# Designed miniproteins, single chains, part 72

Each design is a single chain, and the fold is of that chain. pLDDT is the mean over its residues in the fold that is shown.

## One batch from the design tools (miniprotein)

Design m2492
Fold by ESMFold2-Fast:
Structure m2492 (fold): chain A 58 residues (1-58)
Amino acid sequence: SANQKIGEETAEQIKEILKKYPEKGEELAKRALDSSGDVQGFVLMEAEGAAKALEEEE
């Protein structure tokens, strides 16, 4: 379905954003796949924020 395809694309973007932190990337990617289209955008933003926060801890 269209929603499934969008979810899969969002999940791949999340994994790329969090490639240095694969466990967190997989967690948020799964959440995006299990979410509606409106929420998928929010989870993508959350992934970007998480990547920045984790990078600051290094």
Scores: mean pLDDT 76

Design m2493
Fold by ESMFold2-Fast:
Structure m2493 (fold): chain A 67 residues (1-67)
Amino acid sequence: GPIAEEIGRLAREHLLSLGRSEEEAERNARKFATLPPRLALQLLLREAQSVGDEALAARARELLTRL
């Protein structure tokens, strides 16, 4: 659904922003899109916080409020 697609997109863009390969980013996108949405967003939020990505952290928090 739309939330799972957004989670996958965020997970892909996050790995690309860290200089990871497109193959790794696509694999990560599929993994996160198949996780329960709350768990996927909590994992993305923790990862965003660990690397100081305030925009990703804010988006993950916003999506968590929609669940």
Scores: mean pLDDT 87

Design m2494
Fold by ESMFold2-Fast:
Structure m2494 (fold): chain A 68 residues (1-68)
Amino acid sequence: PRPALPGGTPSKEKLPEDEVKKYQEKILELARELGLTDAQIEALKSVKGYQAKSVYKTLEAELERRRA
């Protein structure tokens, strides 16, 4: 098995849809840990593309502050 196109230069990163879905799942887990409302959790399901990673990092930082 050999790769056809490696895309080795990280000049502009794009997340594939599978990665976005993984971040969405983690976002929902973090939202539940933080005690967000169902409405807020549903809003987070609508996060698209690369923004899912940023939202995930924001929620993770918030949870870390609580855990101290």
Scores: mean pLDDT 69

Design m2495
Fold by ESMFold2-Fast:
Structure m2495 (fold): chain A 72 residues (1-72)
Amino acid sequence: MEEAEKLSEGFFLAGKQAEEAAKKVPSIRDKLLELSKIFKKSGKRVKEDPKEKEKALEEAREGLKKVGEAAE
């Protein structure tokens, strides 16, 4: 239970950081804003159902991959 809460908070913090990065990197702003939404959604899912942890991490990984591809 406590580990799921920490993971959820970690996702929300990562979402906030992606949103702040979007303000500083206009060339990939839209991808960073989408990543922020993915992280916030993942944080909510893990908080409501710890069984969704693996799916939340997979969605976050895919979002990060898309940002990396857009930065090239």
Scores: mean pLDDT 76

Design m2496
Fold by ESMFold2-Fast:
Structure m2496 (fold): chain A 68 residues (1-68)
Amino acid sequence: MEERLVGEFTLNGHTYRVTETTFDDGSREYRLTFTATVDGKEVTVEASVRLDADGRVLSQKLFSFKES
């Protein structure tokens, strides 16, 4: 498994990061993250897509919330 930062940008004062994770089976996951405040707590907001070695979509996770 190998991770790399492939891009970051700032919109409306929030920094968004895009990372690529390459798995041993040749599949790749692209993950977008940024931080937000929800119910008085800082949380990480995440969206991701995983592609197989041929570039086909294996899974999508569009917006999840985790406590930071």
Scores: mean pLDDT 74

Design m2497
Fold by ESMFold2-Fast:
Structure m2497 (fold): chain A 99 residues (1-99)
Amino acid sequence: MEALHKVIAAALTVIGLDFELELREPTEEDLKELEAALKAVEEAYEEDPSLRELAIKVVEKIIEVLEKILEKVEDEELKKRAEELIERAKELLEKLKKE
């Protein structure tokens, strides 16, 4: 039950950020929120593996938003953080797909 709420909260955060980033420049805080969302999804999956399909969709959306940030951000340090987080998200996605 708590695991499902974590995934839903993460999904809402990611969707909200995706919408906001159409209207403003990315910030370090956005990357921290996406990192927190990724951790929440990973923890939720460990608690309840039946959430795998939902976890996959949320991680795919996190990757999409991070790639969008990477295209817009000019700060090299923010770029590196986004690239590192994309790599972590892709690693988690591969683990989720292996079931």
Scores: mean pLDDT 85

Design m2498
Fold by ESMFold2-Fast:
Structure m2498 (fold): chain A 76 residues (1-76)
Amino acid sequence: MMTGEGRAAERVLRAVAPEAEVEVREVSPETLEILIRGERRYRALVSKENATADARAIAEAYLAGEAPAVEWEDLS
């Protein structure tokens, strides 16, 4: 089962980008993987400490077609 941080991040992603397919996975005790698929495809690794803020920034950047302030990969 995903941690509270993972669930909160997923909720933020779905709220900001409801038309995109979003997925949040725990890849280590301290790290979450965020995947957004829609017009573009992005994957990012974020720390649990900043997961909700990073998820919001990632979703907002996805909608704007911009790179967020966190490290991520464009899979398009």
Scores: mean pLDDT 72

Design m2499
Fold by ESMFold2-Fast:
Parts: structure tokens; sequence; C-alpha cells
Structure m2499 (fold): chain A 93 residues (1-93)
């Protein structure tokens, strides 16, 4: 839980560097796969992954965020989103 904060920026948002680190360390992706996935998901080219990017992009995280997309639409992936994604990933295994 507290360790997941290390993947977020000063504003508590998931940026490019934080996503690559999270995907490699927690999701088991290679650095190359994490970079490719980020480029596919970052449809707005703003350097952040938004909930809209997950819906419109590579769909790899779409199922993990499906329940949250309809709730508040705050646009950005935060600590609570990372915790939920990690929990869903563990349940899938």
Amino acid sequence: EEELRSYLNEEGLLDREGFIKFATEKLGLSEEEAKALFNELDTDKDGYITKEDVVNGGNLLKASFFQMIDSDKDGYIDLEDLLHLLELYKQKK
C-alpha cells in the first residue's frame, strides 16, 4: 500500500516513469513491454495515463478499471486506482 506511493508523482498521479516502474515491478512486464504499453495507452500524448486512455487505448487495463470508469471520471490514475489494479491482477492469477 505505502510502497505504491513510490510509483506516483508529487501530485499522487501515475506518470510515464511511475507507470513503467509499476508495470515492471508489480505486473511482471519487461521494460520494453511497459514502454510499448504506455505509448499505446497515452493517446493524448500528455505523459500521463488517464481513465479515458485505458478505455480508448490498448484495452489491457480496461477490465481492471471498468468498475471505476463510471464512478467519478476524475481522468487520472491515482493511488486508489493502482491498489485496485494490483488486487484485480492478483485475483486473475
Scores: mean pLDDT 59

Design m2500
Fold by ESMFold2-Fast:
Structure m2500 (fold): chain A 66 residues (1-66)
Amino acid sequence: SMEEFQKIADEFFKKMTKEERLEFNAKLGERRAKVAQDARSKGLTQEQIDELILEEERKLLKEYVK
């Protein structure tokens, strides 16, 4: 579930090195900005943009949690 995944992600973040956390945050920021820009250019509502950002954040977390 999303709640179980969030708990696993939180524990994973606590175990990251400073370098890994900086890299993750930079990647998250870039993906977030790109998704928001693309969605705004397509005329999507703020609610739709927020949902797409949330989905992209979850996709990135899944890439790191192995």
Scores: mean pLDDT 77

Design m2501
Fold by ESMFold2-Fast:
Structure m2501 (fold): chain A 77 residues (1-77)
Amino acid sequence: SDEELLEQLKEHLKGLIEKAKTSSIETIEKMIKTLEEDIEQLKEMSQNPEFKEFSEKAKKLVEEAREELEKILEEKK
């Protein structure tokens, strides 16, 4: 279900954030770039009414993870 996919995404993003805490600046910058690309893909997906609700919820989770990665990156600079 969409709810199960969103929970799996949330768990994956939490793992990514934890990994970032012990990662190099270069690795975190690459992670942020990947999440920015994912956000653009989710924006495109949200243009289809069939996927709109899922894509908007998923985009919010990815945006929140990106903000957390940016905070971790700033702490390492």
Scores: mean pLDDT 86

Design m2502
Fold by ESMFold2-Fast:
Structure m2502 (fold): chain A 112 residues (1-112)
Amino acid sequence: MSASLAALRAARPALEATVAALADEHTAERAAALLDLAALAAMEGRFEEARRLAEEAGEDLVKVAEKEKDVTRVVGLVLHAIGAAIEAYMAGAEEVAELLREIAKKVLEASK
């Protein structure tokens, strides 16, 4: 738990740079960075920012899942979203955790 927070804080500049570089692109790389930033924001008590980042990640994830043909990659994205949801829940951001859980469900639905 504290190790995850330290790792995400160390990664923040690279995650923010990835999101900025891919600002107009719905990619798995951008979505993963947004999920990590949402989890970090929740762990730091920035619940409004965490919600906005999760919503943005959700849009990217659904668009990626719609065109992804590799089931293993879709499962990887779902697991990443679930991981972010668990971190948000543990941080007390229950609404953000529920949003991330719903995003994971939508990703599975979009991938068919």
Scores: mean pLDDT 82

Design m2503
Fold by ESMFold2-Fast:
Structure m2503 (fold): chain A 59 residues (1-59)
Amino acid sequence: NNVQRAIRALREAGITDITQQAVDQAVRDARQNLSGSFPSRLTGSLGRLARQNNGRLVP
């Protein structure tokens, strides 16, 4: 599904510490922003969280 594709893209980009809570938050954020590609929005949200936490994805 779209969530799994986005997670795979992030892991391929070198983001290895991904928590389920961070994924759930990014999915909620992406679903609220329906004017675009869901996978791209989800990847953007997770990338923002990773930058805020020194390359780690936390809630």
Scores: mean pLDDT 62

Design m2504
Fold by ESMFold2-Fast:
Structure m2504 (fold): chain A 71 residues (1-71)
Amino acid sequence: AEEKLKQGKEALNKGDYEKAAKYFSEAARQATDPFLKSQALLGLASAYQELGKFDEASAAGRQAVEARRQA
């Protein structure tokens, strides 16, 4: 989960938003720690925002808030 989160952040920094969304999605699915899951979901929301997928970005953001409540 941590490795995929780092890969997602690197892809975001390079402007590869499709790759970033893929890595963040994998990180969120693998994460057992609520804080790590929240970070992955926030990254996913950012990647979807950059891709113009606003509904998906909004959904990921809401999931991140919920995961953060569990942390």
Scores: mean pLDDT 81

Design m2505
Fold by ESMFold2-Fast:
Structure m2505 (fold): chain A 99 residues (1-99)
Amino acid sequence: MSEKLKKALEFLRELIEETRRDLEAGVPVSVAVSRFFGLLHARMLSLKLSLEERNEVIREAVRRLLELGVPESVIRENLEKLNEVLKEIGEEELELPEL
């Protein structure tokens, strides 16, 4: 595992725990998940991850969000919005995992 990927996965682990606490505190799912993907995207860009590494992080993120009980529809909507942003800034689109 690359050092950059390891840092991204450690950040993801912390971000999942923060998101779990937000959901337990009654933050709306749409707000919590939107913040989650915004912060994760910013971190992946700051680390300059390859597309392969970003896709691995996103697969793990989706798996963890589903384990938290986040609806598949909310995850899909946020991933589609993220790919729209990536396309607009000239970055490669993420591979959407099957939900």
Scores: mean pLDDT 83

Design m2506
Fold by ESMFold2-Fast:
Structure m2506 (fold): chain A 79 residues (1-79)
Amino acid sequence: SLEEEAKKYKELGDKFLKEGNYQMAGDAYYRAGELYKKMGKFKESVEYYRKAADAFQKSGNTEKAEEYRKLAEELEKKI
């Protein structure tokens, strides 16, 4: 199920974030955001896109951080 998959990616993101693996945390949070978006859960999708952006910023990947912040902002306008 999409809900179970989204929760697993959220848990993976949280785990990678605690371990300091910011790139993997960003990828996991982004996948969670995509799954919430597919379910029409836009508030949760925005939350995980922002968490992904923050993680990529910490990893030094400013390009992905900016991309995912913009994605979250655009989606938030629809809520």
Scores: mean pLDDT 89

Design m2507
Fold by ESMFold2-Fast:
Structure m2507 (fold): chain A 77 residues (1-77)
Amino acid sequence: MPSIEEQILALVARMEELGKMVAEAKNPEALEVMREVEAKLKELAEMYHRGAPDEEIREVLKEIERLLEKARELVEK
């Protein structure tokens, strides 16, 4: 099973790829979704800083993945 660190690295790679697609598409809705992703990443960093349980961190990771999927759908259409 992938570790939390491996999941974060995979997520960052997806954000890099998707960020390029969003910039090229110039879709305002996709840009807004990417701002939500940034807000959730800040929340994740704060949770790590306060020593939140892995289960809580995994829930935020799932929310970020859902937002990334939404942004992908917006730029692929």
Scores: mean pLDDT 77

Design m2508
Fold by ESMFold2-Fast:
Structure m2508 (fold): chain A 92 residues (1-92)
Amino acid sequence: SAMDAVRDLAHVALGEMAALLLEAGVPREEVVRLLTEFYRDLDAAKSVEEALAVFERYSERFIELAERHDPEAAERIRELAEETLRRMREAA
């Protein structure tokens, strides 16, 4: 389904974002907490529109965290988020 495709894309992007946050020096406990919250909210989404909104909110949070440690990592996360959103919209 479109919803399954959107969730799968979000999960893949999240894994890459988590790796970038850890490489940037964000504490592992903080990364795990945000991932847990994101998965919870994504699983609770009942529509593609809700899933996109969840992905956008958490991408912004990941970018903010990365910027405090490594602006280059923040840039890479932003590019990944933009690319993932494009793919999610195509899958919808």
Scores: mean pLDDT 87

Design m2509
Fold by ESMFold2-Fast:
Structure m2509 (fold): chain A 90 residues (1-90)
Amino acid sequence: SSKDLQIEKDSHLLANQTYPDPRLNKISEVIIEKAGKEKALLFAKALYELYYKYGDKLKIPVLIKRAGKAAELPDSLIKEMEVILLQGFD
């Protein structure tokens, strides 16, 4: 489906740190360093599947937490990702 193609595209952009949002690229970088590229891709796929399924019904920190759990990331890494997203880049 067009949604599945978009999830695949966005997931690969984020896992390769080429997504337009620098905060999401930083999250991907941290996952790669601590859990590896395969986990970063699993995280990205889970994140965009949740985003396209729930849209505005889930807050961004909840999306990050659920995607991290789906990718089997440790709780400490999920908390670090949430902090990166909330701080932003000015």
Scores: mean pLDDT 76

Design m2510
Fold by ESMFold2-Fast:
Structure m2510 (fold): chain A 82 residues (1-82)
Amino acid sequence: KEIQEWVDRLTPEQRQRALEALNSLPDEVKEEAYRLMKELLEKGKSVSEISDAVGEFLIEKGYSPVEARDAVGGLLIELAEE
């Protein structure tokens, strides 16, 4: 599982930071980003393509590149553990 392989490479510290970033998002933004991520996964997009697309979505919503990257990581962790 492509997403699981990415998650398995994270340190505990990286994992915690990603989940905290995700949990700092408003519920509406988190739900919208999660739906986009699932849609791209169902279309057969790679983890890299999904991360880029969801990251761009969050940047367009007004988040910084660092905030977007960390939140995308949190979404990937949540999706891998479902």
Scores: mean pLDDT 80

Design m2511
Fold by ESMFold2-Fast:
Formats: structure tokens, C-alpha cells, sequence
Structure m2511 (fold): chain A 81 residues (1-81)
């Protein structure tokens, strides 16, 4: 869970900076955590929220909305800690 929290925080910071390559890297790391922890519902839900944020970003350019989705995912894993 701690690694998922760190990954999500890194993703939020990358999005705030407009560093899309770093943001994609963090999303892939989060996907890896889902694959390594298949029974962890909190990590899976956080990944789903992060994916929704990326879809909003790439379809609308709304960085603030994208960050809101990632923050929802962060809250899910923080609540599971």
C-alpha cells in the first residue's frame, strides 16, 4: 500500500508539472502494483481512478479534473492502510 501511495503522489506531481512522460511512467508502475497484488482491491480501484484521470486529460486537456480522479484513487489506498 505504501508503494501505491508513493506512486500516486508522484503521478499527481507529474500531472501538476505537465510532465506527461513521467505521468505515464507512474501509471505503468501502478499497473505493475495491480499485477503484483491481484487480490488488493484498493490498489485496483486506485488504478481504475488513475486511468479515468488519464482519459479525461487526453480527451479534454482538463488537468485539474485528471488530478481529482487520481486524488480519489489516493484516498482509496490511504483508507485501506
Amino acid sequence: LEEAIETLRGLIEALKKGDILAAIGYLLRLMGLVLDNPDNEAIRKAYEYARKGFKVYFTTGDVEKAIEYVEKGLKVVESAL
Scores: mean pLDDT 82

Design m2512
Fold by ESMFold2-Fast:
Structure m2512 (fold): chain A 68 residues (1-68)
Amino acid sequence: VTLSPASVAAHVALLKDYLQAGQVEKAELLAAVLLQEEPQNQALRNQVVGDLRAAGQEETAEKLANLA
């Protein structure tokens, strides 16, 4: 599956919505999928990790940040 920049932005917005709604499991799954589809996209990784940390999901954020 190929993600466009607009699709990536929409999924990042959805990730933030899930975190704000307390749907942590859906947010974690979406974050993992986004990073798997765009493994070389450092801006996306930084954004996703930052959003997880801001929502208090520090363990998941660190795990994703440290995966090469």
Scores: mean pLDDT 76

Design m2513
Fold by ESMFold2-Fast:
Structure m2513 (fold): chain A 74 residues (1-74)
Amino acid sequence: SLADLWAKALEELPEAEVQAILAATAAAAQERFGPRLTAEQAMLLAGAFAEAATKSKDPEEIVREAIARFEERL
């Protein structure tokens, strides 16, 4: 589930760092896809971020992977 992916991401990174990377991911999404996402699109982005965060610990790689996964699901 999405909650399980979030739990795994938070286990390996400090909460403040996860929040900073999430904010950067949201900013990148706004730049590419527009300043406001629908609730459904926001859920897809959150899922893409959680998946990327379980695969990498590099903030830049997490942002790039999350945006790529999100774009594939639009």
Scores: mean pLDDT 72

Design m2514
Fold by ESMFold2-Fast:
Structure m2514 (fold): chain A 80 residues (1-80)
Amino acid sequence: MELVEKIDELIEKLKKEGETVLANLAERAKKMAVEMGDEEALEKIKEILEDALKTKKYHVASSVLGILAGELSFQRMLRE
């Protein structure tokens, strides 16, 4: 719960910075992690977004988050 709220706060900060593409990617990854109950993925999303906002290396964050979103999507496809 608290992790999701913190991620939402970070996404809003990205939107204020004009990083709407990264914000949308983060929101998609967050939704998949929540649906799967993957707290480790939620923590990774938080760390990626915090590092991006601190370093302003949004291209690195987009790459790492894209990989994580791909992994979550694959795991969801394997669910019975």
Scores: mean pLDDT 82

Design m2515
Fold by ESMFold2-Fast:
Structure m2515 (fold): chain A 110 residues (1-110)
Amino acid sequence: STILEDALYYILEALVGKEKAEELMKLFRTDPQKFIEKLKEIIGDETIVKYFEDLLNGDESSFIKLLNYVEDKALKEKNFEALSLIYNAYRLLGISSKKVRDAIRKYTGK
């Protein structure tokens, strides 16, 4: 696994849970088109799907857009399991998110 694949796994787990993330990662590696089709079925969020499509087409800026979008979604839903997974993705990519760190600290009492 590359660092990028590990970060992608954390993002998918935050969005769909561990079991579905494992299935989607297999499709990502073997059939990117089927990956997008399955992602549409599971998530139903056109913005998330578009960012993954743009990423697969080589738009590296879509990775940051995807991370920010999923972070905002998890914050609104108060889903700190998803926030912790997104924080791990940011850390692997060397990207700092004060917003995610502050939210996790507030929820954990640190």
Scores: mean pLDDT 79

Design m2516
Fold by ESMFold2-Fast:
Structure m2516 (fold): chain A 83 residues (1-83)
Amino acid sequence: SEFQKKAELMKKLNTVKDEEEIRKLLEEVFPGEAADLFLEAYRNPEKGIEKAKELLKQGKPDELIFAVVYGAGRKLEEEEKKK
């Protein structure tokens, strides 16, 4: 199921820090556009949050919105833990 594939992806993501490895895991389960949106949001969370709002307003698929929000959130969480 899609839920099972996404759950396994999230588990694998917790074991990798390399951006290229993250990209490969994302592309395995998500369309390429979602993987790119995730990584762009991960690199720049502020712009990622704005992009998520645009995608939501445009009625884009939840999977793309999820990818952006999760990518931005992950980076913000990592920066918070660096105290």
Scores: mean pLDDT 73

Design m2517
Fold by ESMFold2-Fast:
Parts: structure tokens; C-alpha cells; sequence
Structure m2517 (fold): chain A 88 residues (1-88)
């Protein structure tokens, strides 16, 4: 099961995917690394081709970059604050 903050981050992506979502997309890809359960919903939200392309890019990133993306959603999982997360 996903933590509540993680589930809310996935909902935030669904709402902002077309415009504001670059930081959220990166964070959600980091979360898909930690929680394989998020990969299928992300394919459905982003579209399969876009998800696979961004997932491959994410996995090729240095660890420091991947940690930066993950930190956004870890902060959100702790606070549960979508507005705060989207301002990061």
C-alpha cells in the first residue's frame, strides 16, 4: 500500500501533468523506483510512450539527480501538503 502522502502526490500529477508538472514528474519517477506499484498508474496518467521515455531517462541519471527528485516526494509524504510540494 502507498503512504497517504505518496498517493496524494500521484493525484497532484494527474491534476498538473500538462503544465506545472516537471518537478512533480521527476519526483514521481523517483517514487516509481521505490514503489513499483506507482508505475502502472503513471503509465495511465502520462501515456505509455512518455512514461517509458522519462523512466529510461530517470534511471540513467546520476544518483545525486535521482535523490533530488525523490526528496520532493519524500517531503510531500511527510507533510501531506500538495501546495508546498508544487512550489518546490
Amino acid sequence: ALPEGVAKALEALRETAASEGETMRGGLLGLADRYPETREPLREVMGEERFEAEWARYRALPEAERQRYLAVLEAFARTGDIDLTLSL
Scores: mean pLDDT 62

Design m2518
Fold by ESMFold2-Fast:
Structure m2518 (fold): chain A 56 residues (1-56)
Amino acid sequence: GASAAAGRGLSVATSGGGQNGLYLAEDGEEVAKKEGDDDSLALARSARDVALGNTK
């Protein structure tokens, strides 16, 4: 579900996955939007912010 996808994105982003972390975080955000899971959406957005910091 959305929580698992968002968590995977955050894990990869925080582990220095950079672009892979960004891709997974974006996928998690789309799943969270589709499911209407606001908590998972917030987690996915946080993962994207971490990944963007690692790619700059």
Scores: mean pLDDT 73

Design m2519
Fold by ESMFold2-Fast:
Structure m2519 (fold): chain A 92 residues (1-92)
Amino acid sequence: VEEKIEKLRELLKKIIEGDLSVLPEALELARELLPHAEEVKAALLELAEELEKNEVPQEEIDKVMETTGLDRRSAALALGLKKGVELAKKKL
């Protein structure tokens, strides 16, 4: 389980960096990990914390929190994924 969670985190990081070619693999792995949602949530919160500190502007996080009602880490993760998709679109 740990190895699959680590791989999912690595694939999500690639998506945030604009590599959507790994999206099908990430979705299949996420489906396999549904029974382990609590462990996956912990790993995603770690990724969200890194994004909050280094990758995503605080002002954008605050705006998403106000608009959606998400907590800061969830907002940071959502913004990271959105920026990854935007980067991938520029490469296509």
Scores: mean pLDDT 69

Design m2520
Fold by ESMFold2-Fast:
Order: structure tokens, then C-alpha cells, then sequence
Structure m2520 (fold): chain A 91 residues (1-91)
């Protein structure tokens, strides 16, 4: 399977995970299963799923699959945007 096809599948799966409000354990299991399926590191797949869940393009996800540092940087951007909302929910 080409990286573009993997990126498309991970984007749709990420959207599904967010829509279904999967908990941390469910997300970890899905990332591990997909990592095994595609022969990719669990961290790389987990990042791609989060990018897909939060509306990143297929091109951005594909780049994150090729460049783990780029993927980590994009994940940090999403986490920074979510931090105020998560803090509001914790209050």
C-alpha cells in the first residue's frame, strides 16, 4: 500500500475515533493494530490518527508518515490549541 492510501485511511479512521469519542485505551489499541497492519511505528500511526481527527489534509498526514519530526511538531500545534479547552473541561 502506498503512503497516500495509508494517509487517507488514517485520516478517516482518526475522524471515526473522534466521532465515537474513543477513550485512551481504545485509541492505543487502534493505533497498535494499524501500526502492525501498515508496518509503521505506533507513535507515527498515533500521530497520523490525531492529525486526521483534527482536520489535517492527506498531504500533511503523508508528510508526517515520512518525517516523524514533522509529525511530532504538528501534534504539538494541535495539543496547544486543545489545552485551553481541556483545562476548561477540568475546571
Amino acid sequence: MRLEEIAKELKEEGKRIKKEKANGAEREKIAEELAKKYGLPVETVGIALVLGAYGESVETIKKALKDPEFGREKLREIEEKLRPAMEALAA
Scores: mean pLDDT 78

Design m2521
Fold by ESMFold2-Fast:
Order: sequence, then structure tokens, then C-alpha cells
Structure m2521 (fold): chain A 100 residues (1-100)
Amino acid sequence: SMEELIEELEKVIEALEKGKALAEEYARQGDDERARLLLRIGIQEAVDVLNSLPEVPEEVKKKMEELRRKAAASTTVEELMAIADEVLRLLKELLEEFKK
């Protein structure tokens, strides 16, 4: 249902936001390796969930796969943070569309 889809997207957004916040804390402590790992896992999990949903437009799924590939190639916390922010932006835009 649309309500279940909205709930799933809200959970994915919350999980990635929490993962990003934790990664920011580790980076602040100088643990860039753990920060990168948390961001990469969070991005991958968000993309996996979104791309499994038949209601999500193919153009959004394609953009998410591009962001996943970009994250896999990224070597810095700064690049991974920017990718996580772009994933969050797309998730929030999609959530607003489904709430109409």
C-alpha cells in the first residue's frame, strides 16, 4: 500500500541520517576508516531497499545505482558525505511525491 511505502521510505531516511551522524562523529575523532565504512554501508543499504520497491520510478533507481557506484569508487569521507546527502535528497523528494 502507499502507507506501507511511505513508512518504508521514512525508515530508510532515518537509518541513513543516523548512520551519517555517527560517521560524522567518528570522522571528528580522526577515525576516517570507520566513518567511510559506515557511510558506504548506509548508502548501499538505502539503495538496495529503494531499488527493490516496484513503485519507485526507473529513473530514480538508475540515479541510485550511479550513486552506489560513485560511493564504491570514493576514497574520502568528504566524497562519501556528499553522496549520502544526494541519496537523502532523492529519498526525501520521492517521499514528498508519494505523500501527494
Scores: mean pLDDT 88

Design m2522
Fold by ESMFold2-Fast:
Structure m2522 (fold): chain A 95 residues (1-95)
Amino acid sequence: MRVELDLLVEHPESMSDEELAAIVEEAARQVPGVSNPEAEVVKRVDKTTSLVRLTFDVPDDTTQAELVELARELVRRIEELDPRLKVLGFGVRRI
């Protein structure tokens, strides 16, 4: 099934939308159970904070609890992949 994860991300002012999206997509590729990840910066809130939307596929039998745990693992992987990034909050939904 298709899933949408909205991430509020703190980043360096010098980081482009393309670089931020690429890091989020790469982190998602490293998480088991995630396929076809695509990230987009939907809005810059301020110079160092952006709303990033990550869409991806998960198995159709994935529960809401498993989806929340997968979102937490994605947050951890993003921050691990680039320590300059901090996820301030997230929301996940099925689409």
Scores: mean pLDDT 87

Design m2523
Fold by ESMFold2-Fast:
Structure m2523 (fold): chain A 62 residues (1-62)
Amino acid sequence: SAISEQLRAKADELQRRYGLSVDQAEALIVRALLGEPAARLARKFGVPVSTVREIQRLLAQL
């Protein structure tokens, strides 16, 4: 689906742009799915809060 493709693209962006490992990118997405606050995830993983919020919006559409 388009949402699944966008989530894969976000996982790739996390790795290429922000230097996260595959495991770190997966952990961020899983924690976002489980409802961890965007600001906390942004701080823990060293990514912009806007990027985490975009991931959360995609997950809400699943």
Scores: mean pLDDT 85

Design m2524
Fold by ESMFold2-Fast:
Structure m2524 (fold): chain A 78 residues (1-78)
Amino acid sequence: TISGRFAPPYQSGDNYEYSFTRVDSAPEDLPVSANSRLVTSSSSTKGWQSGVLQSGDQRYPVVFELDPEKRTFTARLA
């Protein structure tokens, strides 16, 4: 499980990007950092949603859930 905090979402066309400001938990073998981000085409902030974790040049399918008031996320590899 990956968890942390995100900056206010950036909208690029039909996609929403949630840049990480802090990573609180990640698997040791996964290159996740404050330079990583979640990318989704969903405008929903409720429940688990599908997206992509982008870290450097790598893209990982994930499911994630957001708390927009606390700006926290939880994600796991799909």
Scores: mean pLDDT 75

Design m2525
Fold by ESMFold2-Fast:
Structure m2525 (fold): chain A 65 residues (1-65)
Amino acid sequence: SLKDFLKEAVEKIAEKLGLSPEVRENLLRLVDTHPAEDVLILLESIAQKYPELKPIVEEVRKALE
């Protein structure tokens, strides 16, 4: 369930940034292979570069806390 939230966030980020299917798939694999906290840190780093993603990352943070 928690990883499902992270995967939904990755899908929304990929859509907003127009990421290629390969990059999207690689990010989804990171969700399966890394702790949720590490994935959240990665998403927060991406949101610092692309501030329009901050609301998506905040939803994930709230789901983890």
Scores: mean pLDDT 81

Design m2526
Fold by ESMFold2-Fast:
Structure m2526 (fold): chain A 60 residues (1-60)
Amino acid sequence: SPLDQQLQKQIAQSQKELKKVQKEYEEAVKQGDERKAAIQGFVGLSLDSEIYLLQKILEK
């Protein structure tokens, strides 16, 4: 359906963003930047939650 196509595109975009955020998180941890690591970690959790919910809608 058109909705399924839109959800798949949104999931793909959020997955790309999550990969970038995870890399930034790993770099911050390696550099000892605790504040940056915490921020990127929070953003990553938010994106992961979005992906999870969108996938559940598609799973129906």
Scores: mean pLDDT 85

Design m2527
Fold by ESMFold2-Fast:
Structure m2527 (fold): chain A 83 residues (1-83)
Amino acid sequence: SPEEIKERLLAELDRLFEETKRRVEKSSPEEGLRIIRETLREMQRLVAKYYPHLSPEQQKEVAEHLAEIYEELRKLELKLLEE
């Protein structure tokens, strides 16, 4: 169902974000930047795959959640660039 697809997408995005934070914390600045870029590509792939199967309301929920994740990843990227 669209609701199950939405829940799986959100859960997968959250898991990917948490894994990325842990990997970046243990990496060099250069490796951390590569990890963030890889994560952004994977998130875009997941969204492209699942987003068309969602209602407009569900798409909005996913977009809002992604915006929050992207903001946090951008903050991590900026911190790595300072080192």
Scores: mean pLDDT 87

